# Designs tried in a protein design run: designed miniproteins, single chains, continued (3). Part 36

Each design is a single chain, and the fold is of that chain. pLDDT is the mean over its residues in the fold that is shown.

## One batch from the design tools (miniprotein)

Design m9309
Fold by ESMFold2-Fast:
Structure m9309 (fold): chain A 67 residues (1-67)
Amino acid sequence: SEIEEEYKAYLEKLHAQLDAQYQAYLAKNPDLSEEEIEALRKELEQRKKDLEATVEQSLAILKKSRG
């Protein structure tokens, strides 16, 4: 559906923005350890998963409202 396509497109844009912000942060902080970089990467991936879960929940609510 158009709504599902819009949410998917929005998530893709938001993920790209998060990736760009992450790369900019690494470039601004060249003294970060490998452990700190890995921790930031894991936090980024968790944030992406939380966004996916929010979209799934919204779609489930819409499906229930339609029957």
Scores: mean pLDDT 79

Design m9310
Fold by ESMFold2-Fast:
Structure m9310 (fold): chain A 100 residues (1-100)
Amino acid sequence: SVMEEIDKKIEELKKAAEQGTPESDEKMLKLVNEIIKLAEKASPEEQVRIADKLDEVANIAEKNGHELTAGVIRITAAVLRVASKSPEALERIKKIQEEL
């Protein structure tokens, strides 16, 4: 199940967020990229649940000194919330990002 794979990656992301090492930042960023690629194909309801879990992990990362990585996780959660409301909105965001 795609959702089972996402849940495993979120658990790994949470464990990395609890570590106060520079190596955990690289692991978190890789996991976030893998999660968003899988989550874009999930149902709207699942995308909201994934976004909620990512916001929880971002809070853990911030508390452990990963402020920039926490910011990236929060942006990813926001993108998934937009995607859950409209796939067209996600395509518009992608086009704007390509122009930056």
Scores: mean pLDDT 83

Design m9311
Fold by ESMFold2-Fast:
Parts: sequence; C-alpha cells; structure tokens
Structure m9311 (fold): chain A 69 residues (1-69)
Amino acid sequence: GPLDELRELILRLEKEGKTPEEIAQAVVDHAERLGLTPEQVVQLALELYRRGEISKETAAAIIEAVMAR
C-alpha cells in the first residue's frame, strides 16, 4: 500500500547515503502524490526511528518538512 511504498523509499535513500534533507524532500513529494496525511508520514518516521531503521536526524528532517506544508 502507499505507506509500504513510502517506507521502501525512505530505507532505499538512507542506504544510498542521501542526506536527511534530501530524504525529507523526497518523502514530502512522494507522500503528496500518494495522498498520505502529515500524521501518517510522522507516525511512519517515528516507527522507523524506534526500530533503528533510520537515523534521528533523518526522522527529524522528515517530521519538520511534512509539518511545514
């Protein structure tokens, strides 16, 4: 589903060594195309951080970017 597509995107970009800001911008753009709410994106970022799948800096950048729109 849309959340799984966004999760896979985040994990791929983190593995590719993209910056937190580059990941955050890609996440905002992709989430808007998928019709995901800011709340859904924030919950996904927090889940991935709690599982140790992404850095704190990446999670913070995603949350800041999605809440700013």
Scores: mean pLDDT 88

Design m9312
Fold by ESMFold2-Fast:
Structure m9312 (fold): chain A 72 residues (1-72)
Amino acid sequence: MEKYEKALEYIRQADELLKQGDAEGALEYARKAVEYGLELEDPVKSTGLALRGIGIALEAVLRFGIPFEKIP
């Protein structure tokens, strides 16, 4: 599935940005992955992508202290 493959690529990009200390970039790509995931026909894949994206977002907030006002 094209959307699922793209969402997985965004998750990989978000994880790499977190490793580089780019918390805002990581949140942007995590959000893109979740948005693609919500358009998937498969609820298991959609849920898995949402949980991974949320995990990255929480790690970015906890590690880098992103203010609540910058979370969409």
Scores: mean pLDDT 73

Design m9313
Fold by ESMFold2-Fast:
Structure m9313 (fold): chain A 82 residues (1-82)
Amino acid sequence: LSEEEEREILRALADMYLALGKIFERQGKYDEAAKSYEKAAELFEQAGDTEGARIAYRNAADAYRKSGDVEKAQELEKKAEE
């Protein structure tokens, strides 16, 4: 795989994890949603998609707050601001 093909695959996988996070949120499964969004953010970072990573970290932070994990939410909010 070329570097460009690898980035495209990473972005596609990140989009899948974003979709999975939204599904878990609709089900009220906020811890699972947060973990899915966090994985999406890491994949967007690997793909060089800074804006995608920011959005995913923000969504993960919101989901962690709803699940009661305030410390993780604060950590990911800081990552989303960077």
Scores: mean pLDDT 86

Design m9314
Fold by ESMFold2-Fast:
Structure m9314 (fold): chain A 67 residues (1-67)
Amino acid sequence: KAKEYLKKAIEAAKKGDYESAIKYLSQAAGSTTNEEAKKYAILGAHYANLGDKEKAIEYAEKALKSL
């Protein structure tokens, strides 16, 4: 259910809940064999860890589009 995790990650990031966003992005990366989606989910988690809301959402949406 990588798409569900990515949607939850985007919602969490929009709320400024970066801890939950990182958790859901990691779950999304682990739930897909799509290498492009994994790459973008990992980048989204990286930016969420930095507190960069806009980039965290951008890369989570790119991961979702790659599925």
Scores: mean pLDDT 86

Design m9315
Fold by ESMFold2-Fast:
Structure m9315 (fold): chain A 64 residues (1-64)
Amino acid sequence: SAVSRRIALKEAEKLLEEYSDNPEAVAIINEAIERLKTATTDAEVNAIGRELKKELEKLGYEVP
């Protein structure tokens, strides 16, 4: 839904601000933001969010 996508985009923007000093994290988050902009279902939004969390966790970050 548009609401789920808007919330996910807001959270991704917060992550960009939090991890702005890490260019690898910034690249991963920007890729997720672009995918979120094209997501049409809540399942796609949730999958992108989980993928983003896993990628950031691989870099050593603890993501809520």
Scores: mean pLDDT 79

Design m9316
Fold by ESMFold2-Fast:
Structure m9316 (fold): chain A 66 residues (1-66)
Amino acid sequence: MKAELIKKGEAYRAKGEEAEKQEDYLSAGTYYFKASEYYLKAGDIERAQEARKKAEEMLLKQAAKL
């Protein structure tokens, strides 16, 4: 069960990286936030915090774009 949650977190992180490369910071932030949620459910606090920071960075970049 935890392994499946980690895989889902990794899948959302990958989607976040893809959106970030396309400078779609809003979508990237959403995907990184989803990754953080799955890592938290899996008990991987460190990866969850890293994904959360990435989500916040993406939203900040989206705000700065305007």
Scores: mean pLDDT 83

Design m9317
Fold by ESMFold2-Fast:
Structure m9317 (fold): chain A 61 residues (1-61)
Amino acid sequence: SMLEYLRALAEQEVRYAVETGSVSREELLAKLRAYFESQGLSPEEIEELLAAADRLYDELA
């Protein structure tokens, strides 16, 4: 599904950000939010995906 794809994409982006130091948590979450909004996700779907990404960043950093 689109949501499963976007969740996997967000996880990949988080892992690369943490591993490379390329972007901060705040910058990453802002970029992901803008991208999810552009894909037409509901506010509830966006907040769920961002919460998961934020938690993963915290666990890996």
Scores: mean pLDDT 85

Design m9318
Fold by ESMFold2-Fast:
Structure m9318 (fold): chain A 58 residues (1-58)
Amino acid sequence: SAGEGAAAASAAGNAAAGQMGAREIKDLGTDPEKAEEAARAAREGNFEEAARLLRQAG
């Protein structure tokens, strides 16, 4: 279902962001400022915000 698919995608995004690490996240985005913010959020353990910022950066 749409709701279940969205939840799975969100969980996968958060897990991937955490697994990749803050430095990898920083280098991934097209916008270095957003990528740095995403890396900082990941360092703080806020992987939801890190994933959101990466989507804005890329």
Scores: mean pLDDT 60

Design m9320
Fold by ESMFold2-Fast:
Structure m9320 (fold): chain A 66 residues (1-66)
Amino acid sequence: SLSPADKITIARAALHEAENLEDKSPENIQKAIETLEKMRKEVESLDPELAKRIEEVIKELKESLK
């Protein structure tokens, strides 16, 4: 099992990748959304501000698919 610090590190890395997507195809955006939704849940109790930022980026990515 991952430590809380490892979960936060992984979530921050996933957030950074989602904000800097090289491939902006709908398929890659959907994969980024799925990853971020999982990471948000994992860090919600550990780092609420990080979870809030992840949720904001998820909304932006979903809007880009419209």
Scores: mean pLDDT 84

Design m9321
Fold by ESMFold2-Fast:
Structure m9321 (fold): chain A 68 residues (1-68)
Amino acid sequence: MQEEIDRDVEAALVIMEAAVSLLSAKRLGAPQEVIDKAQKAIDAASAGDIETARKYLEEANKLLEEWK
């Protein structure tokens, strides 16, 4: 039970972080690749693939920082 709750909380946190990255990328007019990576992070987290979601989130944030 606790491990399942921890996974759900982790998924929710990744989704929130990816959503913030997605909104920031859209507001700044960042390249479509950044937007696509952030969206893939949300999709993966929603599917329960937290490891893949974190990887896409890290890639999106790295691309966004390098683009600025």
Scores: mean pLDDT 79

Design m9322
Fold by ESMFold2-Fast:
Structure m9322 (fold): chain A 91 residues (1-91)
Amino acid sequence: VVLHTAGGVTLTPAELAALRELGERAVAEDLPLHVLLGAPTPAAYEAIMAEARALGKEEALVLTAEDSSPEMRAAVLEVAAAIEAAKAAKA
C-alpha cells in the first residue's frame, strides 16, 4: 500500500495536519519516503512499492505537489526534510 497526499497552491491547516500525521506514522513505522513534485504515474507507484517490498516494508509514504507553485513545492520539501530528520534522530 502506498500512502500519499496531494498539495494545492498552498498548504491549508487541514493539509498540514494530515501531512504531520502521515509523517508521524512514517517515523513510527520507519516507512520509506518519496517526494513526487508532479502528478505520479501508476508506474512510479509500482516502482516505489517494489523498492519498499525489497526493504521488507509493506507501505511507503509518497508526498506529492500537483500544483507548480514554488511555495507549495518548498512546503512539501520542508515536510519531507522534517520527516527524514525525525527518522534519523529515532534511528
Scores: mean pLDDT 69

Design m9323
Fold by ESMFold2-Fast:
Structure m9323 (fold): chain A 61 residues (1-61)
Amino acid sequence: AEPSAEETERNAKIVKLTRKFIDAKSEEERQKVIEEAKELGFTDEQIKALETAADNLRALG
């Protein structure tokens, strides 16, 4: 099924945040990404999932 415009926008934000977590080189940079995700309406559980996904991608690359 084709994703909705809202779903596409949400997925784009998820990809962007995951990439920012991968690129974060310090705890301060990681904390800024967490705050950005909270401002975008992500829950603590969702943010933890994004952080875990980023850590897994870093381990593969």
Scores: mean pLDDT 77

Design m9324
Fold by ESMFold2-Fast:
Order: C-alpha cells, then structure tokens, then sequence
Structure m9324 (fold): chain A 84 residues (1-84)
C-alpha cells in the first residue's frame, strides 16, 4: 500500500498533496477519512460543482471549503501524474 509509494515514484510532494486533499475533504464533509473505503465514499459524495472543479480547474461559485477541496484534489492528481 502507501508504504512502498516513494519507491514507486511518489515522492514527498505527492504524499503532502494527498494529505492536504484528504484534510480538505474531511473539513468540507465533516467526516473522518481513516480507510480507503471512506476516502472513496467521500470523493463520490462530493458536491457536483466540486467534482466539476477538480476536472476543469474552475472553482468559480464554490464555497471556500469547496474550492480548497477541489484545488487540493486537482493538485494531488497533477503531482501523481508528474511523479510517474
């Protein structure tokens, strides 16, 4: 699992981006993201506007919490792509 991620090209920047994204989602939804299943369920439960912002990068009209979550998720995805 995550223990081998650094050797698979996931460096400290990717790990930090993922942690920031999880923290932003926890703050937005008010939930604990302690398991992979909880993370997946939370991502799928994100408001449609936040999901669109992750895909497009457009955070217009989002709450500060929603914009932060969308930006953090988008940053984590970009960091993961760049590391591999």
Amino acid sequence: IAAAADEEGMDAAVAAAVEAALAAIERLLGVELTTPEAVEAAVLALPEAVQRAVLTGDTSGLSPEGAAAARALRAALRAGSAAR
Scores: mean pLDDT 70

Design m9325
Fold by ESMFold2-Fast:
Structure m9325 (fold): chain A 70 residues (1-70)
Amino acid sequence: MEAQLQQIEEALRAGDLDTALALIEELIRKAGVEEASRALKALADRLAQEDPALAETLERLGVRAIIRLS
């Protein structure tokens, strides 16, 4: 899971939102919605301390991924 979260963060920082979304969808498929949502929230909380805009982008992509997979 940590390696997946790191790849998501790297894609977000690079501005590659399509890759970030695909990685989030893969995380949800592998870990399940509940576990993935907890991990993504923890990452968003960490990012918010340094870059609130990146945290907001991650939260928006997370919601989109959950809707698409539901």
Scores: mean pLDDT 84

Design m9326
Fold by ESMFold2-Fast:
Structure m9326 (fold): chain A 92 residues (1-92)
Amino acid sequence: MEERLKEAYEAGKRFAYELGNLIGDKNLSKEEALELAYERGREVGLTLDEEEAEAVLRGFEEALKEGKAPLWEELTEAFRRGVREGQREREA
C-alpha cells in the first residue's frame, strides 16, 4: 500500500525535524540525542511492518542530511540500529 509508506516516510522526517529542534532548543547532549534516536527507532521497528519501518528510516535519514543536523550520521546510525533491532525482535 503505497500511501501508507508515504505516511511512514513523512513520520520519519517529522521525527528528524523534532530531534533537530530538541538539540537546538533544549541543548540535548550527544549521548542523550543518540539514545533517543535509538529508542525511537527500536519502537518503530518493533511496531511497524518491515516496509513501513524502512520508509520511516529513509525519511529520518534524508531529513537529517538536508537539515545539516549535528552528528547526523551517528544519529541516523543509532536510529537504523534501533529499527533493525526492533524488527528482529518482532520476528523472533
Scores: mean pLDDT 79

Design m9328
Fold by ESMFold2-Fast:
Structure m9328 (fold): chain A 79 residues (1-79)
Amino acid sequence: SRLEEAVRRVREIAKLLEEAGILPEGAATVVERAAREIGEARGVEAVVRMGEGLLDFARAQGAPEEVIEEIEKLVEEMR
């Protein structure tokens, strides 16, 4: 489903940020659960906004350009 695909992409974004040292170890699992819960309660567009928020957070934290580019692709794939 579109929701399951969006949740998976948000998890991938969180995993990239975890691997870059921006989010703590285990954050990807917590973020996936939160994305699924918000998506079930508020719809897939809320999950897309969550992905966009993680992209903004990555930029604010000074993530490497290659990580930002990969997150941008994942966000576009959710739209």
Scores: mean pLDDT 88

Design m9329
Fold by ESMFold2-Fast:
Structure m9329 (fold): chain A 108 residues (1-108)
Amino acid sequence: SEEVMKLVKEIVEKTDEMIKEYGDLIPKKLLEELKKIRDELQAKLEAGELPSIELLRRMAAVSSKVSLYMRMMYELTGDPRYLELSKRAEEIAELALKAIDLLREAER
């Protein structure tokens, strides 16, 4: 549970950094979805409660959508900011999937 909370904190921090630096490049609807899920994870951190597997799956899914969209934008524009954003979003998705795996092991 301590390792899961550490991963959730890292997910929130990396999401905040990504939005701060590149939020204007993210489509509004996708940015609003990302912020909503981030806020739900932050609420769990503040309460000292473990997030559900479903909440972490939603974070992985939205981060993967951001990564895919940014990869497409990089291919269309050649702007290296889209490639960097794609990589950051993929890292957030991977951290969320790692947290899911740890929660599944703890339920055993």
Scores: mean pLDDT 90

Design m9330
Fold by ESMFold2-Fast:
Structure m9330 (fold): chain A 87 residues (1-87)
Amino acid sequence: GKEEAEKAKELAERGLELAREALRAADAGDHETARRLAEEALELAREGSEYAEKAKEKGDMKGALEAGMAAGVAAVAAGVALTVARL
């Protein structure tokens, strides 16, 4: 329930921040750092989605929805960052 939703939001927020750092590194021409940070961001977004599903299974529908949306945003940002890092 609540603990899973809180963990999911924490992971999603960390993933989104790393995705932003990855895009910044790519813009600076540091493609090695960008790729590493983007891959880490994607993993955190995936973990966030898993915890959001656990929150839903335990009946925290609101927490699961909020956390799932945050994890989705983080996953999209990480995917974009990874694509840019490969250019």
Scores: mean pLDDT 84

Design m9331
Fold by ESMFold2-Fast:
Structure m9331 (fold): chain A 115 residues (1-115)
Amino acid sequence: SLDDLLAAFEQAAKAETPEEIVSRILAVLRLMRKLASGELQEKIDKVLNELLDAIRNGASKEELVKLFEKFREVVREALQALGVDPETIARVDELLDKAIEKIKASKETVKFENP
C-alpha cells in the first residue's frame, strides 16, 4: 500500500550505516515495483538491478551515491504517476536526501556479504 511505501522511506532515513541504508532502499524499490505497472515498473526494475549488480561487484561509495541520485529521480516520477500529492513527494525527497547525505558522510567502506 502507499502507507507501507511511505513507512519504508521513513525507515530508510532512520538507517545510520551505509549497509542499512542500501538494504532499506532495496525494500522501498521492491514495494514501488509492486505498485507500478508498464514502463514505470521497467524503470524501477532497471534501477533495482543496477543497484544489486553494483553491490555484488563491490561498488565504491561514489558509485552508490550516483545510483541513489538516479533512484531519487525514478521515485519522483513514480510517485507523480501514482497520483501522490506534491507535499508528500517533497517529504519523500527530503527523506532520500538525508539517506544519501549519510552515505556521503560515512568514512567506512561499504561491503555486503551476499546482497
Scores: mean pLDDT 76

Design m9332
Fold by ESMFold2-Fast:
Structure m9332 (fold): chain A 82 residues (1-82)
Amino acid sequence: SAEAQAALEEIGRLLREAGVTEEGVKAAVEGLEEDIKNEGLTAEELRAIAERVREAIKEGKSAEEVAEVLAQARAEAIEKQR
């Protein structure tokens, strides 16, 4: 959906702002696209993930810590679909 695509683009932008490598950003976005396809991840859940990433950046977390926050938020969203 257009809303899901917008949320993915926002997450990619936030990861770049946090200093995540372009390879890391690509891997994260591709992983989320796979989660949308295989796990039914919604636009609402993607927006919630973007919010968690934004809060981590606001708190001054490193690129590595921000990537970990994304990984945790992704895992939690998938678990809710089970």
Scores: mean pLDDT 84

Design m9334
Fold by ESMFold2-Fast:
Structure m9334 (fold): chain A 51 residues (1-51)
Amino acid sequence: ITEVTKEEYEEIKKALEEGKPFVTIKDGNGNTLTLPTEIAYERAKKAKILE
């Protein structure tokens, strides 16, 4: 699943700036995935951003 909301993308960027080690994101099927913040950010940049 490669879709991320704009709000999730902004939260990931903010977490990266604040030095949070991990963030939790959701996929389109309602699954949650906890990733290192830097990895989540790279994946979000390549994913389709939903408005």
Scores: mean pLDDT 71

Design m9335
Fold by ESMFold2-Fast:
Structure m9335 (fold): chain A 70 residues (1-70)
Amino acid sequence: AMNEKAEELLKKGKEAYEKGDFDTAVRYYREAMEVGDEELRAQATYNLFKVLLDKGDEAAVDALAAEINA
């Protein structure tokens, strides 16, 4: 199911983030934002913000903030 896929993607994103693999974590969280329900997508978006802030990618943080405010 789509929610099961989103939960798997969130788990993989967290594992990548914990290993310091920020680019892989960004990819999994972005994929989770496309397939989960509203709550899982919000969780993926929140986790993506944390990764981008830790990475220091200010342009990506600004782009994501604009995306969620649209």
Scores: mean pLDDT 83

Design m9336
Fold by ESMFold2-Fast:
Structure m9336 (fold): chain A 68 residues (1-68)
Amino acid sequence: DLSEEEVKLFKELAEAVKKGDKEKALEILRQIEKRIPISEELRKKIVEAIENGDTELLEKELVKVALS
């Protein structure tokens, strides 16, 4: 289960992507990676969602992180 701090980071990541702030989104992703191990394949999909500003794809991939 995700902690409240991890849930907050996930929400901040989604908001950064919504705003088109890719640099901020990647910074937040690095903070998440320090707390939760993310596979290279899943990381690539999350980075793709960030680069495309696709918040729906981002949230879908973040659910997979939460379940691992």
Scores: mean pLDDT 80

Design m9337
Fold by ESMFold2-Fast:
Structure m9337 (fold): chain A 68 residues (1-68)
Amino acid sequence: SRREEAAERIRRALERGEFKEPEHRVLARHVIAQLEAGRDPVPGLEALAGSDSPAAEGARKLLEILRA
């Protein structure tokens, strides 16, 4: 399924060390868990990506992976 494929893409990005910051890795694992639970992570990621949070860069990267 598309959600399973998206979760696998994020897992591969984590394995490749593409998430340098601990907060970005925590966010990536949370998004994988949301996808596996059948939830849509996009609204929360869009809110984070537009914020001044340390997680904003991680959220933008996750949105790129999900939209690819």
Scores: mean pLDDT 85

Design m9338
Fold by ESMFold2-Fast:
Formats: sequence, C-alpha cells, structure tokens
Structure m9338 (fold): chain A 65 residues (1-65)
Amino acid sequence: SAEARLAAYEAELAKDPNSAAAWANRGRAYLELGRHEEAALDALRALQLDPNNETARALLGEVQL
C-alpha cells in the first residue's frame, strides 16, 4: 500500500536524510494518497539534493496545487 511505502521511506530518511531517491519516493507515496502539498515539498527537497532526479521532476509535473 502507499501507506506502507510511506512508512518505509520515512524510516529510510531517518537513517539518511540526504537520500534524494528516498525523498522523491516518499513524495510519490504522498501523491498516491492524494496529499499533493506534501508530495510537492518532498519533490523539491529531492531536487535540492539532486537536481537531476527524474522521479522528483516527474512528480512535480503530476501534483495538483
């Protein structure tokens, strides 16, 4: 489920807050839950860490604000 993936990525970020991939993946889980603002914030954090993160770039195109 998206909730289970969210919890897993939250645990990953607690261990490594500099993982752009974990930020982008958590943002995707937020989007699946309809939480567009949190999805956008996570995508922006991922891009701050890695400007070439394709998952985060794609995610920003999908969020509805």
Scores: mean pLDDT 84

Design m9339
Fold by ESMFold2-Fast:
Structure m9339 (fold): chain A 115 residues (1-115)
Amino acid sequence: DEVERALAALRLTAEALSKIDAEAAERVRELARVLEEHPEDFLLFIDRALALAREAGRLDDRQVAYLREALSELIAAGELSALDVADIGAVLVTSDVEVASAEEVLAALRERLAG
């Protein structure tokens, strides 16, 4: 149920982006595929999102390592739902996430999750 809502949100985001940024739309579609195939493996989803963001020039290797550690801790603590994980992934791979310091990206993600 929550995973299905997260998948629907990712698919809607990809459709909206398809008219603006086809490459970002494709990255969001890839994340939806990973979540659909591995609905309980949030760390795999985050690893894929970070890899796509790095390939798109959004994050460097140091930022990826820092964010992976921070997000892995939140996942292990049970602080992230499927919807939270989907939102984080979408932010990491879309045009709205410019190359920034790892602290700035993580702060933006925390603010987005808080509402």
Scores: mean pLDDT 79

Design m9340
Fold by ESMFold2-Fast:
Structure m9340 (fold): chain A 56 residues (1-56)
Amino acid sequence: MITKEQTEKILDEAIRLLERHSYEEAVEELSKKYGLPKEVAGGLVDIARERRARAA
């Protein structure tokens, strides 16, 4: 099971990926890098998008 600390690191990476990549590219990259199902990676990218939108 992924820890809270690891989840935050993945979210930071997702925010970084979204600066230069599309949503689909970010999902694919996280899925490959962390061995996550695309559904889980998609959920994390959605959270990262929401955080980025609120911070901007």
Scores: mean pLDDT 78

Design m9341
Fold by ESMFold2-Fast:
Structure m9341 (fold): chain A 74 residues (1-74)
Amino acid sequence: MTEEWREELKKAFEEIKKNPPSDEEMQAAVAADAAGDFTPRTLALSIEQAFRDMQAGIDRAIKLDEERRKLLEL
């Protein structure tokens, strides 16, 4: 089961690479995943969105840390 889910998830990521998802599709997938009504594709789209959000969050955190470091060195 876990391996079959992994293969279906892999296929979903492959489809995402061939046809990049629209913002509408990603938002719908996140909503469906939050409702607990998800497929491998819906989960893959939610993970992709979470990864993008995480990258943006990391960039913001790095900027804040740089500003804090400058203040602490004064």
Scores: mean pLDDT 72

Design m9342
Fold by ESMFold2-Fast:
Structure m9342 (fold): chain A 74 residues (1-74)
Amino acid sequence: MREALLYMMEAGVYEVAAAVYEKLGDYESAIKYLEKAIEYLEKAVEAGEGEIKEEAERQLEATKKKLEELKKKL
């Protein structure tokens, strides 16, 4: 379970980076960092169990939706 939490924390760091680049108008970099966040959230789902896995799955779907919205700005 430690691995799932660490992956979720790393995903959070990339989500913050993506938000910063989005505010700067750098949508290409924002997309790149959201893709990294998705990679770590997928690892969190694989490593997680029970409630932590469910939370990681919810965050993964939300992040995928945000990625698609950013792609529309390219």
Scores: mean pLDDT 85

Design m9343
Fold by ESMFold2-Fast:
Structure m9343 (fold): chain A 68 residues (1-68)
Amino acid sequence: MLSQLSKEDKEKFEELLEKANEAYLNGDYKKAIEYYKEAIEALKASKSPQEVKDMLITLLEEKIKEIE
């Protein structure tokens, strides 16, 4: 699934996920949620297949709900 994103979209998405995970590990849940939301917006703006976007967005929305 991730391999179907362009390399540039994948790198940007992974960078935002790394930032979100680092914020989460530091106990900064508000910042982690903000980075997860930015990752969702990056996916929506990408030219990737809709099925791939929907799957990743759903996963991130579930992560946000777990933290909230």
Scores: mean pLDDT 78

Design m9344
Fold by ESMFold2-Fast:
Structure m9344 (fold): chain A 75 residues (1-75)
Amino acid sequence: DKLFEEAKEAAEKGIGSAAGMYNKALELARKDPEKKDEYLEVAKLAKELMEEGARKARQEREDRKRAALQKLLEE
């Protein structure tokens, strides 16, 4: 649950933070075999949040590219 909340916050802050949470969950799964399934579930959620963040970043990059092209056309 705590790792799930951290993963959500990481996704809201950006892909890099979500990737860190994914790696941390995998490390904890190796240390605590009894909670392995729980940590792997957190890793899956972090991965999904990373994919969502990647989609948003791609859209923002395209928006900036279109704005730059428009400026060039206005010159």
Scores: mean pLDDT 69

Design m9345
Fold by ESMFold2-Fast:
Structure m9345 (fold): chain A 57 residues (1-57)
Amino acid sequence: DEEERRQLELQRRLLDEMARDALRQGKVDEAIRGLEVLRERSPLREHVDRLIEELRK
């Protein structure tokens, strides 16, 4: 389904924006918790894992 692929691209970009915003605002713990919840439900689990590791550095 083409719509599913577009949704995955959108989710990936939103995850990247969330991580960047969290770093700018110092809300790293909140972002990590949100990403952990999304990780279980998202087909982008590998991307989410990478963002969590970057935020924990």
Scores: mean pLDDT 76

